# Designed miniproteins, single chains, continued (3), part 20

Each design is a single chain, and the fold is of that chain. pLDDT is the mean over its residues in the fold that is shown.

## One batch from the design tools (miniprotein)

Design m8669
Fold by ESMFold2-Fast:
Structure m8669 (fold): chain A 88 residues (1-88)
Amino acid sequence: KEKEIEEIAEELRELMTNDGKKAVELMKELVENHSLEELKEILSKAFEREFSENEVKALKYALLALLTGDEAAREKAIELAEKILKEK
């Protein structure tokens, strides 16, 4: 069954507060099955703030690195985090 972006965002926000393991599982599924644009919308709604493209990419690669041990994903996450810090 398909969920609307708003419903997915609300579920993620609730899980992040109450069940960190399920939140990580949902975030993994979202990263694997959703576009960058959809991830940006879901995360912006779930965290009630605007996410930049670099923030969404950093989160995506950080999750991939954490869940799979992919060194290239880890390096990309660090690079994007550095860019975000410079944008402040």
Scores: mean pLDDT 75

Design m8670
Fold by ESMFold2-Fast:
Structure m8670 (fold): chain A 107 residues (1-107)
Amino acid sequence: SEQADKLAREAVKKAEEGDFETAIELLSQALKIDPNNPAVNAAATYIVALAKLQGKFDYADKIIETAKKNGAPKGLITALEVIKNSSKEQIEEIAKRAKEVFDELLA
């Protein structure tokens, strides 16, 4: 969905600016429109990884809860929960890969 893709782009931008509250609101809207959208799912993975790398664990938890509430696929929920149990080095690699996938999907 073009609309979900646009919301995912804005969510990633806001998260990179440190505005996780707005990023979560935009991601929630994108998931409600298209919960199976690959770009939205990549955005969710990237934003959770960014929040955790910045020590913003409450935002990471809120993103996971938002994904569950909005019917995100079980595969995405599992991936987000894996980030909670990953080392810093693993999370950095997850963030890098999620961003690469996100950029490829919206190129």
Scores: mean pLDDT 87

Design m8671
Fold by ESMFold2-Fast:
Structure m8671 (fold): chain A 79 residues (1-79)
Amino acid sequence: MELPSSEELLQRALEQIPAAAAGDSDAIATISRAANQLAYNGDEESLQELLEAVRRHARPEVVRAVENAAAAGKALREK
């Protein structure tokens, strides 16, 4: 499945990082869904950029949630 733009998903997720760092559950969910979808689409470069930004600016629990979402998306792509 292809979303309108992987770059749009990345940009929207990056904009949510400050709110997620403050503990906003909706922001964390948005970033996690973006990571899951980017991994499922096989957009590894956009996914890596998002993960690096999350690791740099977000709390460890948010990093873990986003990394788990990405792993789940990759697993779905691999069956």
Scores: mean pLDDT 80

Design m8672
Fold by ESMFold2-Fast:
Structure m8672 (fold): chain A 91 residues (1-91)
Amino acid sequence: SLAEQLEELVKKAQENASDREKAQAYLDQFIALARPLLRDYLRTVRGLDDAEVERYVALRERLWQVELDGWLGADREEILEKVKKIVEEYK
């Protein structure tokens, strides 16, 4: 199922945290599959307009990248700074 595919891609990204290119490729595949589902959910279930949907999607994708950076060994201070910047830019 699609849920199983998404779970498998996250697991593969985590398992390949020592191989940056491979971990990034799995995250890119996850984002490609998750993006249309997230847009549909935000639009149909949450009732957001197109501009709000695109802002939220951009925010979520950047947060997924920061999480991957953490698995790849980015330090806590770098992660917190990236999250703060993303949150400030979302506003």
Scores: mean pLDDT 84

Design m8673
Fold by ESMFold2-Fast:
Structure m8673 (fold): chain A 78 residues (1-78)
Amino acid sequence: QLSPESQKILDEIKELVEKAKKQMENASAEEAQKIMDETQKKINELISKVKDEVEKMKLGFLSLAYLGDLHVHIQQKK
């Protein structure tokens, strides 16, 4: 269970991942890797704003699932 504050951060993470997917649709493999790295950095910055350490860990784990989805998308293009 996530607090409303952590849920809002999760929604922002989801939006960043969706934006990254859209950018990757027309990107080269090298550009897609850069987008992945930048997205991961932004997600880490959002998670750092969470005050509760347990929810911070949960958001970190969930963000890995979303980033894994981006990784699969890149590999399917190669």
Scores: mean pLDDT 77

Design m8674
Fold by ESMFold2-Fast:
Structure m8674 (fold): chain A 83 residues (1-83)
Amino acid sequence: MITEFAGVKVTGFSPKEGPIGTVVTITGENLDDPALRVYFGDKEAKILSATKTKLQVEIPEGLEGEQDVIVSATVVGKFKVLK
């Protein structure tokens, strides 16, 4: 097949900002992969729930300011951690 096999694809996420503990919803395809990891900067986020099209993660402690949102190995945007 000419398509990505087992490819995780992210189409967006919301909210774009919030304090530590904010639940962020990431949308896309194949987000229920058990090997998938989510990071905000250098901190791994806790995955609260995962489906094929939606992933809910919690902003980890120890973060401040603007962070890269990384799903597996793909940078999908910036998130601003509010105090």
Scores: mean pLDDT 73

Design m8675
Fold by ESMFold2-Fast:
Structure m8675 (fold): chain A 99 residues (1-99)
Amino acid sequence: SKMKKIAEEVKKLIEEAKKTLDPEKFKKWAELVLRFSSELLELVLLYKEGKITLEEFEKKKKELEKKVLEEAKKLGPKAEELMKRYIELANEFVKILLE
């Protein structure tokens, strides 16, 4: 399934992050991933329940992406690169949820 493929790619990305970031930076990066994922899923739920418009959903999603990237950048260029790749995978997951 498309969902299983995304889950496998996320697992590989987390394994790469653990190998390439020092343990303290990896912990902070993982906390950013968890927070971003939680906030993004809440936006998906609000949109699916008709509580926000598609325009509001897209705007708020972009604001979440910008904020998490700015925070990942503070952990270094590798953390920012890994977070950009995570956001791409999260957006593929969101597309499936909105089908």
Scores: mean pLDDT 90

Design m8676
Fold by ESMFold2-Fast:
Structure m8676 (fold): chain A 80 residues (1-80)
Amino acid sequence: SMEDRREAVLAGASLTMAELRLDILLKTGSLTPAQVASLRAKVEEAMAVFERNKHTLSDQDYANLQALAKALLDRLAAAS
Protein backbone atom coordinates (compact mmCIF):
# COMPACT_ATOMS: atom_id res chain seq x y z
CA SER A 1 0.00 0.00 0.00
CA MET A 2 1.00 3.68 -0.20
CA GLU A 3 1.09 3.75 3.61
CA ASP A 4 3.49 0.76 3.77
CA ARG A 5 5.68 2.40 1.11
CA ARG A 6 5.73 5.61 3.20
CA GLU A 7 6.88 3.58 6.24
CA ALA A 8 9.74 2.11 4.17
CA VAL A 9 10.75 5.59 2.91
CA LEU A 10 10.75 6.97 6.48
CA ALA A 11 12.86 4.00 7.64
CA GLY A 12 15.35 4.76 4.84
CA ALA A 13 15.50 8.40 6.01
CA SER A 14 16.04 7.18 9.61
CA LEU A 15 18.94 5.00 8.39
CA THR A 16 20.50 8.02 6.61
CA MET A 17 20.13 10.12 9.79
CA ALA A 18 21.80 7.34 11.84
CA GLU A 19 24.73 7.30 9.36
CA LEU A 20 25.06 11.11 9.56
CA ARG A 21 24.92 10.96 13.38
CA LEU A 22 27.68 8.30 13.44
CA ASP A 23 29.83 10.42 11.08
CA ILE A 24 29.40 13.50 13.34
CA LEU A 25 30.18 11.52 16.53
CA LEU A 26 33.32 10.02 14.93
CA LYS A 27 34.46 13.45 13.62
CA THR A 28 33.98 15.12 17.04
CA GLY A 29 35.47 12.18 19.02
CA SER A 30 32.18 11.98 20.98
CA LEU A 31 31.12 8.39 20.19
CA THR A 32 30.27 6.50 23.44
CA PRO A 33 29.19 2.86 24.00
CA ALA A 34 25.67 4.12 24.83
CA GLN A 35 25.50 6.01 21.51
CA VAL A 36 26.77 2.91 19.64
CA ALA A 37 23.96 0.86 21.26
CA SER A 38 21.35 3.54 20.42
CA LEU A 39 22.48 3.76 16.77
CA ARG A 40 22.56 -0.06 16.48
CA ALA A 41 18.95 -0.24 17.75
CA LYS A 42 17.84 2.37 15.17
CA VAL A 43 19.55 0.49 12.32
CA GLU A 44 17.99 -2.84 13.42
CA GLU A 45 14.54 -1.16 13.61
CA ALA A 46 14.99 0.17 10.04
CA MET A 47 15.98 -3.33 8.84
CA ALA A 48 12.80 -4.77 10.43
CA VAL A 49 10.70 -2.10 8.63
CA PHE A 50 12.32 -2.99 5.27
CA GLU A 51 11.63 -6.70 5.89
CA ARG A 52 7.92 -6.29 6.79
CA ASN A 53 7.41 -3.84 3.87
CA LYS A 54 9.51 -5.84 1.35
CA HIS A 55 6.53 -6.10 -1.08
CA THR A 56 6.43 -2.25 -1.41
CA LEU A 57 10.11 -2.16 -2.49
CA SER A 58 11.81 -3.34 -5.67
CA ASP A 59 14.25 -6.25 -5.17
CA GLN A 60 17.09 -3.81 -5.97
CA ASP A 61 15.91 -1.16 -3.45
CA TYR A 62 15.40 -3.80 -0.73
CA ALA A 63 18.88 -5.29 -1.36
CA ASN A 64 20.51 -1.83 -1.37
CA LEU A 65 18.77 -0.66 1.84
CA GLN A 66 19.61 -3.89 3.72
CA ALA A 67 23.23 -3.71 2.46
CA LEU A 68 23.52 -0.10 3.72
CA ALA A 69 22.08 -1.13 7.11
CA LYS A 70 24.50 -4.08 7.40
CA ALA A 71 27.46 -1.85 6.42
CA LEU A 72 26.43 0.62 9.16
CA LEU A 73 26.17 -2.23 11.72
CA ASP A 74 29.70 -3.34 10.70
CA ARG A 75 31.00 0.23 11.25
CA LEU A 76 29.34 0.32 14.70
CA ALA A 77 30.85 -3.09 15.61
CA ALA A 78 34.32 -1.85 14.55
CA ALA A 79 33.85 1.28 16.74
CA SER A 80 32.94 -0.84 19.80
Scores: mean pLDDT 87

Design m8677
Fold by ESMFold2-Fast:
Structure m8677 (fold): chain A 68 residues (1-68)
Amino acid sequence: MTEVFTVKIEGAEPIPIATDQPEALKKFLEWLSKKTGIKITLEPASDPNALSLDEGVLEAVKQIKALT
C-alpha cells in the first residue's frame, strides 16, 4: 500500500513523497542527515501531488546541495 509522507529538511521547503517502501525512505534520510549534519524529519501526510520515491530522493539531495 502506497503511503504519503512530508520530508522536512531544515532550511528547505517540505517535500511530499509517496512510497510503498517507507522504511527505505526513512533509512536513506537518516543516512543523508548524518552525512550532511542537516536535521531531516519525516511526517505522515496526504498529498495527491506527492512525488515518487525516486523523484523525492533527488529533490531532497538537490535542496541539501543548495544549503551546503
Scores: mean pLDDT 80

Design m8678
Fold by ESMFold2-Fast:
Structure m8678 (fold): chain A 89 residues (1-89)
Amino acid sequence: DLPRHVRLLDSSALSPEELQERIERLEDLGFFAFGVTPEDLDTVLGRLRRALAGEDTVFDPELRVLSLDEIENELRKGLQELRELLERL
């Protein structure tokens, strides 16, 4: 469950090892998610962006509809931001 893993990133109590496991699962899910609808991945990326920003918002209306190329770019960016967060933790 990617939204659950993303929310765990908001917790400063996560160890670097736990965060690394979540990143690996997110990478596997991201690769798998390219086989699902753009709307599903859009929802996931919206939550990922909010978690990384530390924002407490119910919805992310900024991400609505993206092309596959745009989705791939956003996913790669989100995963890179997660890796940077891991290094800071």
Scores: mean pLDDT 49

Design m8679
Fold by ESMFold2-Fast:
Structure m8679 (fold): chain A 72 residues (1-72)
Amino acid sequence: DESEIKILEYLSLYHRRELGLPLPTGEKEYSPEELKKIEEIARLADQLNQAAQNGDQESAQELAKKIRELAK
């Protein structure tokens, strides 16, 4: 699914930023609005991971739907 690819891409970028790795030099790949979406998706993904660890699959599925909606 396109949304799943977007989510994985955004999570990868979030982790790169946390590690202090820059975006590719000389390229304008992401707007400030896209960076805000990356942060929001990362926050929801963290909540989804916590719900999954608690065995709360219903909450995890609900969070996944919200992430997919944002990734559009």
Scores: mean pLDDT 68

Design m8680
Fold by ESMFold2-Fast:
Structure m8680 (fold): chain A 94 residues (1-94)
Amino acid sequence: MKLSDEEVLAAVTEIALAVMITVARNRGEKELADLIRELGQKVVDAVRAGNYDEALKLIDQLKAEVEKAPVSPELKAETLRILDNIKAGIEKVK
């Protein structure tokens, strides 16, 4: 399949964020799920547009909001780890 690097990265990011939303929702953490959905969609849109600087800023914003979220320490740590991996992926293709 011939996909651009931006589209491949956007698709992988979208899947990772969708999994995190599903886990948060299934654990009753609706506020965290909604936060990831709103800011995560903006990250995916920025990556798809090739706007990696904006995507990195949005990930840093999402990480800051996750740090403030009143959720379990385990789910918070897992979410931040996944966001750090997405950030590292964007920085490598930028």
Scores: mean pLDDT 81

Design m8681
Fold by ESMFold2-Fast:
Formats: structure tokens, C-alpha cells, sequence
Structure m8681 (fold): chain A 58 residues (1-58)
């Protein structure tokens, strides 16, 4: 769930925006069909971080 994903961000010292959380959740849902839960979570967080660095919070 989005709540679990948000908790994982916080455990890594990251406070996600709603947009970043939504993006990460979409990526996680897609990747969880072909990767393990932990692998999908890592990729989802990485994608959100890349978007943050490129667009800041937009």
C-alpha cells in the first residue's frame, strides 16, 4: 500500500511529497509483477529520487 511505501521512505530518511509517493507507488505496482517486493521497492524509491533531483518537488 502507499502507507507501507511512505514508511519505507521515512526509514531511509526521506520525506516524500504526494507526487513522489504516487509515482513510486505506480512504479512499485508495475515492477512487483516481475520482481521481488524488496527489488520493486528499491526501484520505486530510486525513480522518485531521480524525479526529485530533476524537477525538485514539481
Amino acid sequence: SKEELKEEFRKRGIEPTDEELDLAYKVYKGLSKIYSKEKALEHAITVAEIVRFRRRRA
Scores: mean pLDDT 74

Design m8682
Fold by ESMFold2-Fast:
Structure m8682 (fold): chain A 118 residues (1-118)
Amino acid sequence: RLTGREIEANGRKLLASLSKQEIIDLFLDFMRKEFGVPEEVLRKIREFLSKLKNKIIIGATLLAIAIHYLRTGVVDVDYAPEGKELLMLSGASPGILYLLHTQQYDLVMEWLRSWSLI
């Protein structure tokens, strides 16, 4: 069983090696499988995120969209996290990316639910 530090370290290496499109694909596959998000909505999220250049900001934005969906049942495809939310979600992005890549979706859902209660 990997520690949180090992998950973060592996996530940072993965973030450096994956393209922004591969990162987007991992999150959208998760949203399709766990939330049943329709293909037309997933396409709109992809179009929005493809305009962003920074992989960490892409990860933070995807996490914000997922958290807001758990709170409201609505996908805000153009939501942009700012300030403290952006900082916190940027820090979480490498670890969550690793969990998505290894298909540990139960741990991703546990983390997202804990955040949706704040």
Scores: mean pLDDT 81

Design m8683
Fold by ESMFold2-Fast:
Structure m8683 (fold): chain A 60 residues (1-60)
Amino acid sequence: MSDKELRTLAELARRARENGGVLSRRDIKRIAEELGVSVSTASRLAEQLKNMGLLSFAKP
């Protein structure tokens, strides 16, 4: 995993904690834009955090 991907994982986890463990698709897109990663990369990393029990996706 690259340094940028590790930073993205950390930021996703941090913002999930601030939001009660939940991130929306909009939150993921915003984090991707802020960190200069693709939305696809941020979404893959968010799925990894979900599988680890560190994050849930917001209700549609």
Scores: mean pLDDT 80

Design m8684
Fold by ESMFold2-Fast:
Structure m8684 (fold): chain A 70 residues (1-70)
Amino acid sequence: MDAIEERAKRARELALKNLLEMSVGMGLQRGEEIADAIGNAKSAVDKQLGEEEKKKLLEEIRKAIAEAEA
């Protein structure tokens, strides 16, 4: 079980970095909100913030992306 959770954590970190890379390459349609959410998530990963903070940032990223695609 521990190995599965560790792989899931790595996948989340990779996904966040991929989102940041895509935003830089594509140019942001909703600009500020998406860039801010991605930047905050990257900072949280680097600083290893607690579970509650990570959850909030992931929810904000998902919401910003969904709003941009709507």
Scores: mean pLDDT 59

Design m8685
Fold by ESMFold2-Fast:
Structure m8685 (fold): chain A 94 residues (1-94)
Amino acid sequence: SRARELAERAIEVATELAKLGEKYSPQVAKAAQGVINALRAFLETGGAAYDAVREGVKTLKELAKQVPEYSDELLKKIDEIERLIDEARAAVEA
C-alpha cells in the first residue's frame, strides 16, 4: 500500500528525529516518540489516528523552534514527517 510505505517512511524520519532529540532536546525526543506511536496507530487503524499525528507534529515544531543552534535541522525533519503523513492520508482517501 502507498499509504503504508509513506507512513513507514515517516516513522523512519521520526526515529531519526528522536535520536537527534536525545542529544539536543529531551522534550523533542519524547514528542517524536509520541508521533511514532501515533503513526503506528495510523497504520493499524487505516488512517483513524491522522489528527493525533498532526497534533504531535504541531507540538514538535513549537519545541524544535526553542532548541538553540539545531532548530533548523530539527524543523527540516519535522517538515518531512508532515509531508509524508499528509501524502499517506491522501493515499488512504483515494
Scores: mean pLDDT 87

Design m8686
Fold by ESMFold2-Fast:
Structure m8686 (fold): chain A 87 residues (1-87)
Amino acid sequence: MNMPEALLKANELRKKGIEYLKAGDVEKAQKLFDEADKILNEETGIEVKEVLFDYRKYVLDLVKAGVDPKTAYEEARKKALEIIKEK
């Protein structure tokens, strides 16, 4: 429930999500990413709630379009950071 614990749990779920994306299971990946986001937003990302960008959905959309999961995740992260800077 503390910040380091929440970050570790979210990161573990994120890794599992990427693994499911590589296997083509977009629905399971989305569920894991949703759970990771919930942990981060509730415990560590209060300000992120104001500048919400569905980076998990963006990753899933890119993977569906044939982009490598790792590349899709990095692109989604860059997009989220851009939105935060604009806000």
Scores: mean pLDDT 65

Design m8687
Fold by ESMFold2-Fast:
Structure m8687 (fold): chain A 61 residues (1-61)
Amino acid sequence: MTNEELNKAMVEAAQAAPDLDAAVEAIRRVSKENGFPVPEEAARLIAENVLAGKPPSSLLP
């Protein structure tokens, strides 16, 4: 799996979540299931950027 594919999957999971906490959990679950576990702080930052409407290429400012 490429980093681009993983980022896309994490963005989709976060967008499907009802709130920020659920988005963080979804990102962590998806990344772990794909063998590339993301730390909680990184997952939170990704979730915040996705919910703020930032494009997938700008998940980490």
Scores: mean pLDDT 71

Design m8688
Fold by ESMFold2-Fast:
Structure m8688 (fold): chain A 85 residues (1-85)
Amino acid sequence: DEEEILNNNTIEEIFLEMVKQMEKDGLDWSKWIETLGKLSKELAEKFKKAIENKDLEEIAKVLKEAFLLMAEKHKDEELIEILKK
């Protein structure tokens, strides 16, 4: 239940849990690095370093920042408020 996850965890904890699940499922991060590079080269470099260091918390933080940039680009005020929490 997405509502239960939101009520029991912060947005940062949700992103961290998502990243942990993606790693467990053997996700290839190379496609995410490519996609982030189209949005922001700086975020793509931070993301790549986090992956190389196996820093799941930093991976989650960079993904949160990328979602915030995407929300700001699309003027999604509700998502911006949630992600800035």
Scores: mean pLDDT 73

Design m8689
Fold by ESMFold2-Fast:
Structure m8689 (fold): chain A 96 residues (1-96)
Amino acid sequence: VEKLAEEIKEEYRKRITREIGEILRRIGDLIQEILEKKLPEEEKEKLAKKLNEENLKRLEELLEEEEKKLEKEKKENPEIEKLIEELKQKIEKTKE
């Protein structure tokens, strides 16, 4: 029983970390693409900021969606709730 709870916790951690990593990679690629377009520096900065805000918003939406899907598991396993809080803190640090 305890072994099963630990496996679920690890799988959840891996899955969310992978999805966040993929979104962050996409943000990086989009910023690079804007810089490559040889736009004036002021225009590049504005577009990069807008894309960062848009993708961070998508990250927050994805995290909220995952939390809703895992409401039942969160009630049964408080450790899952702790993992979600840790991921939220990492996203907030990225926004700062």
Scores: mean pLDDT 58

Design m8690
Fold by ESMFold2-Fast:
Parts: structure tokens; C-alpha cells; sequence
Structure m8690 (fold): chain A 59 residues (1-59)
């Protein structure tokens, strides 16, 4: 990928794919729901999979 997500962005995406709402993720991480929404859409647009997010968090 030309874009390399941060660990925080990957954690947000993994939580979203696991069924957590964007508002809930924002509260748990101390970030705005808008930031969560932005990161999720960015990851989806770039074709980042849940598997990619898990692998990157392991690294």
C-alpha cells in the first residue's frame, strides 16, 4: 500500500469491523466520532481489510 495506517487508526478500524459503533469507539479512545468516521472511510476506500489491521497491530 502507498498509505501506511497508524496503530491507532488500525485499532479503530478493527473495532468497527468487530461491530462497535463509531460513537462508542470515539468515547473509548477519547477522540471525536467524526475522526473515527474519517479513519474508517479512509481505510475502506484504500481496501484495508480486518486481516491487514490485525497483522499491522501484531507488528
Amino acid sequence: MAYTPTERELRVYAMYKSGHSQAEIGRRLGISQSTVSYWVKKMEKLGVTLEDAIAALEA
Scores: mean pLDDT 74

Design m8691
Fold by ESMFold2-Fast:
Structure m8691 (fold): chain A 79 residues (1-79)
Amino acid sequence: MEEARRVLEEMREAVKRRDAVALAEALARLHELAGGLEPGSAVRQAVAPAFAEIMKELNETATPEEIAALEEAVLALLA
């Protein structure tokens, strides 16, 4: 739980600072964490709203590929 939330906070900070390197590193870590989470966990349920908020911020600076990777990670967490 805490690891996923920490990575989401790191992504928010990277977006606010316009730090593309930090954003890419956080996205990669989030993708790795998604593979380790069990289906139906409370972590998945808590992560989905935070991702929606981050995606709104990413639309200002991120590439379509980065947004697509984030959506894939969210879907993996919810499955």
Scores: mean pLDDT 60

Design m8692
Fold by ESMFold2-Fast:
Structure m8692 (fold): chain A 100 residues (1-100)
Amino acid sequence: TPDQVRQSYIQTMQQVDDLSMQAIDALNQGRIDDAHSIVQRMQQVVQQWMNQFQVPQNVQNQIQSIFQQLLDTPNPSVDQMQRTIGQVMGIMHQAAQAVI
């Protein structure tokens, strides 16, 4: 239901926000491998939400492409990390609104 989608979205966004802060902190400390692992965990959390609520394939592909571009970057900047995560969060917000 729309209410179940909204509640799950809020919970997932909280996890994404927490992981985003951890990834940015890791980059600021020069712990690039840790930042990479945190982004992979973030991708898993987002993918689980998209699968659970049957988010349209074109939206899933867009989010997957954004994560893959970040993961394929050997030494991402903090700005690139923030921008990329912001794009994912924005797309998730729009997807959640479409079913609410």
Scores: mean pLDDT 84

Design m8693
Fold by ESMFold2-Fast:
Structure m8693 (fold): chain A 100 residues (1-100)
Amino acid sequence: MEEEKERFEQLKSLLDETINQLKKVKDRDLAIEIFREIADFVIKYAEELFPDQKELVEKLRNKADEMIKEAEKHSVDEIIELARKFFDEVRKMLEEALEK
């Protein structure tokens, strides 16, 4: 529990830093790649810490795929907003999983 909470705090810091990094990006393709890389990291994090919650991992994977696919149609500013929304949903799902 405590170790999981510490890793979650580190993840939240990483997500906030990623949004700050994305704000400096002017290339859509680079913004999408950063979004994809952090989504993959989040999915791996969930798989390692919640091996018995297959539904959570699948929900995160499906959400990441949907959001990234949508991001490919949008401007850099909209990609940043999509990434922020995804990270907020991730935080909520992981917080709920940690409370069980």
Scores: mean pLDDT 78

Design m8694
Fold by ESMFold2-Fast:
Structure m8694 (fold): chain A 70 residues (1-70)
Amino acid sequence: SDKQGLMDKIVQDSVALFKKLVEQGASPEDALNAALDYAIDQAKKAGLSLSEIQEIRERVISAVSDYLSS
């Protein structure tokens, strides 16, 4: 759905921001906090519900955790 595509894009862009910040010398903790702040801000501006914002947050955390474990 259009909404699903938007949520997927926010997660993808947030994870890309995390990777960029780590490559620029940020700690993984600082980079994750910045990526989550970005994701939440984008989701709020898009008019997403609290449950959808929570889903995006969990998906970003999961993707970052997977990346750091690989």
Scores: mean pLDDT 90

Design m8695
Fold by ESMFold2-Fast:
Structure m8695 (fold): chain A 63 residues (1-63)
Amino acid sequence: ELQKLEEQRKKAEAEGDKLTAQEYQIQIQILQEPDPRMQDILQGVLDLVQAVKNLVKRIEEKR
């Protein structure tokens, strides 16, 4: 669902949510990437962005 991911990325960018925008951008790149090895690398980057987002959320919840 490439168009849906693009719309979600633009919405996140407009809201100033850079981490969520980056997540959608990486998901779009994974869908467009023909090389499975490069897809694995992009998935690892996505996992890191999600881990950072979860860490930020946990810090916010403890305030």
Scores: mean pLDDT 78

Design m8696
Fold by ESMFold2-Fast:
Structure m8696 (fold): chain A 56 residues (1-56)
Amino acid sequence: PTVKTSVATFPASFPADAFIARETAAIEAAGGRVLSVEREVDEAAGTITVTITYAN
């Protein structure tokens, strides 16, 4: 399997945990496996960046 990353940036009001749950389920339904999930909050920019690392 190859390791891949998915990166998405949202406004701080976005339900990032719900997004992570849905994306993780979609990756696994497609035969992939989530290896790690990182969240970075930029309070000055008002954004949350989610990085999902997965193998398929």
Scores: mean pLDDT 82

Design m8697
Fold by ESMFold2-Fast:
Structure m8697 (fold): chain A 102 residues (1-102)
Amino acid sequence: MKEESEKNIKESDEVIKEDPNSSDGWSSRGMSYYKLGDYEKSKEDGEKSIELDPNNSGGWSVMGKVYYKEKDYEKAQEYAQKALALNPNSILAQELLAEIAK
């Protein structure tokens, strides 16, 4: 929900302020921006998450979601598969791959 995403952004902002190298902080904020429809900020945060930790499946999932919204289905699939390979239990990556397969 929108209110939950706004709350999660504030929580992620505090994490990032305390530790700017927190890949999880960046990916969590990126996903919240995605849910609010701010795809530009979502993309920036997802890219930063991957830059800080390429093994963080969350950053890959955020980028995959943004590419899907941009209708770049090839990139969306590539990033979602990478996220799932890093974390097979990633609900976000599983859902994104299911949407792409339609």
Scores: mean pLDDT 84

Design m8698
Fold by ESMFold2-Fast:
Structure m8698 (fold): chain A 100 residues (1-100)
Amino acid sequence: SIKEIIEKFFELLEKAIEIIEKVDPEEAEYLRLILESMKKYIELNPDDKEGIIEGVEQAIKLLKKAIENFKKNKEPEEVIKKLEEILKELEKLLEELKKL
């Protein structure tokens, strides 16, 4: 159950990174480094539910910051909308993870 939620979280975050790469390649690369760091942490600490939740919360926070920056810079509305939809799904997965 935790593994399935985390796998879905990584898939959604990868989709967000792919969208971001089209408008801000540097931000996309930064988020990829964060994702790789999270994957390594979870591989080494698969039973650390609290640490996994903290990592997920930090990734969501960074994505929120990127979206707000894109709004400020007046990036295309379709990009912002897609990222906000992914963000909502990521926040849903975090709440599911917390309930386990």
Scores: mean pLDDT 88

Design m8699
Fold by ESMFold2-Fast:
Structure m8699 (fold): chain A 60 residues (1-60)
Amino acid sequence: MKIRIIGKGKLNLEESEGEVEITAEEFDKMSKEEQIEFFKENLGLNEEAAKKAVETLLKK
């Protein structure tokens, strides 16, 4: 799996498919719901996996 966040953040998820390019600043501006949709659309994750990924990132 290959995930690249351009800028100050990086994300590597074993379960994800595809590649996404986004700055950490743009990602942080998204609501939790928008972040879940972003992961679903760009990484091919199902809703459960996308929700878990977002929750993991927001805990930081």
Scores: mean pLDDT 60

Design m8700
Fold by ESMFold2-Fast:
Structure m8700 (fold): chain A 81 residues (1-81)
Amino acid sequence: SLEDLLKSLDEINFENIKKEAEQMTKEERKALVDKGDARIDALPPEQALEDRLTRYLILSQIPEVKEWAEKEKKRLLEEAA
């Protein structure tokens, strides 16, 4: 559930994620998105939605991709409603 995802966010090691993202280019971010989406699309629809939301919650902690990740999260929530 979304509540569980938000609680799990505190337990994720964002320090390592942020450090890796500091070296990412816009091109690398797009490649990461495309590859991740293709992988998640292979999952059952219900599972895919939760995994996408979790991924965008993690990515929104990275300043370089925060704006994009928040936009995609909003789109998914509107589509699910």
Scores: mean pLDDT 60

Design m8701
Fold by ESMFold2-Fast:
Structure m8701 (fold): chain A 95 residues (1-95)
Amino acid sequence: MEELRKLSRQERIDVQNARLAEATARGRALGASMTEEELDKFVDELVQKLREEGREELADTIRAMYEEAKKAGMTPEQILASLLAALEAHRFAEA
């Protein structure tokens, strides 16, 4: 990943916006090809990976978002778009 500390404030905002858009598009594309069962497995593996990396609060947030999205009747495309965008946003907050 590019070193964000060396970028101007505007360049950092532009990079963040571009990566959020990219993460959203990737989530949509992945969700379009997934069954509900494959989505459940993907989220389980993602949450476990985040916990192994010491990012327990983010793991709990992703799990909560997924459960709420399922209750709201969101499609796999909408769910993954939202989850990957949230992951990307948290990555910038931690950097």
Scores: mean pLDDT 77

Design m8702
Fold by ESMFold2-Fast:
Structure m8702 (fold): chain A 104 residues (1-104)
Amino acid sequence: MTPDQYHRMITAAMRAGSPTVISIMDILRDRGSISRQDLIDYLVSQGISRDTATSTIDTMVHAGLIGVSRDPSTGQDILSLTDRGRQTYQRTRDSGIQSRSRPP
């Protein structure tokens, strides 16, 4: 899939209230960066299956919402939220507000 296709999938999941996607975005916003292994372990400790955590992280990386850099000392992937990720998260939350009737 293209990054745009992955982006649409993750945006739809966030709008549907996916706890996995929201938790990943929240952790990355709070921490700034985290290793892929630590993020997976953290999500598993929260009751999210390893399969779901790994698949969701991979999809978000392909969507361009998560940046990946490699730690030369450990050989591990270090994950961080991109500007695109921050903008997508903000817009998805804003788009969740529908059907506002202004009181008289």
Scores: mean pLDDT 74

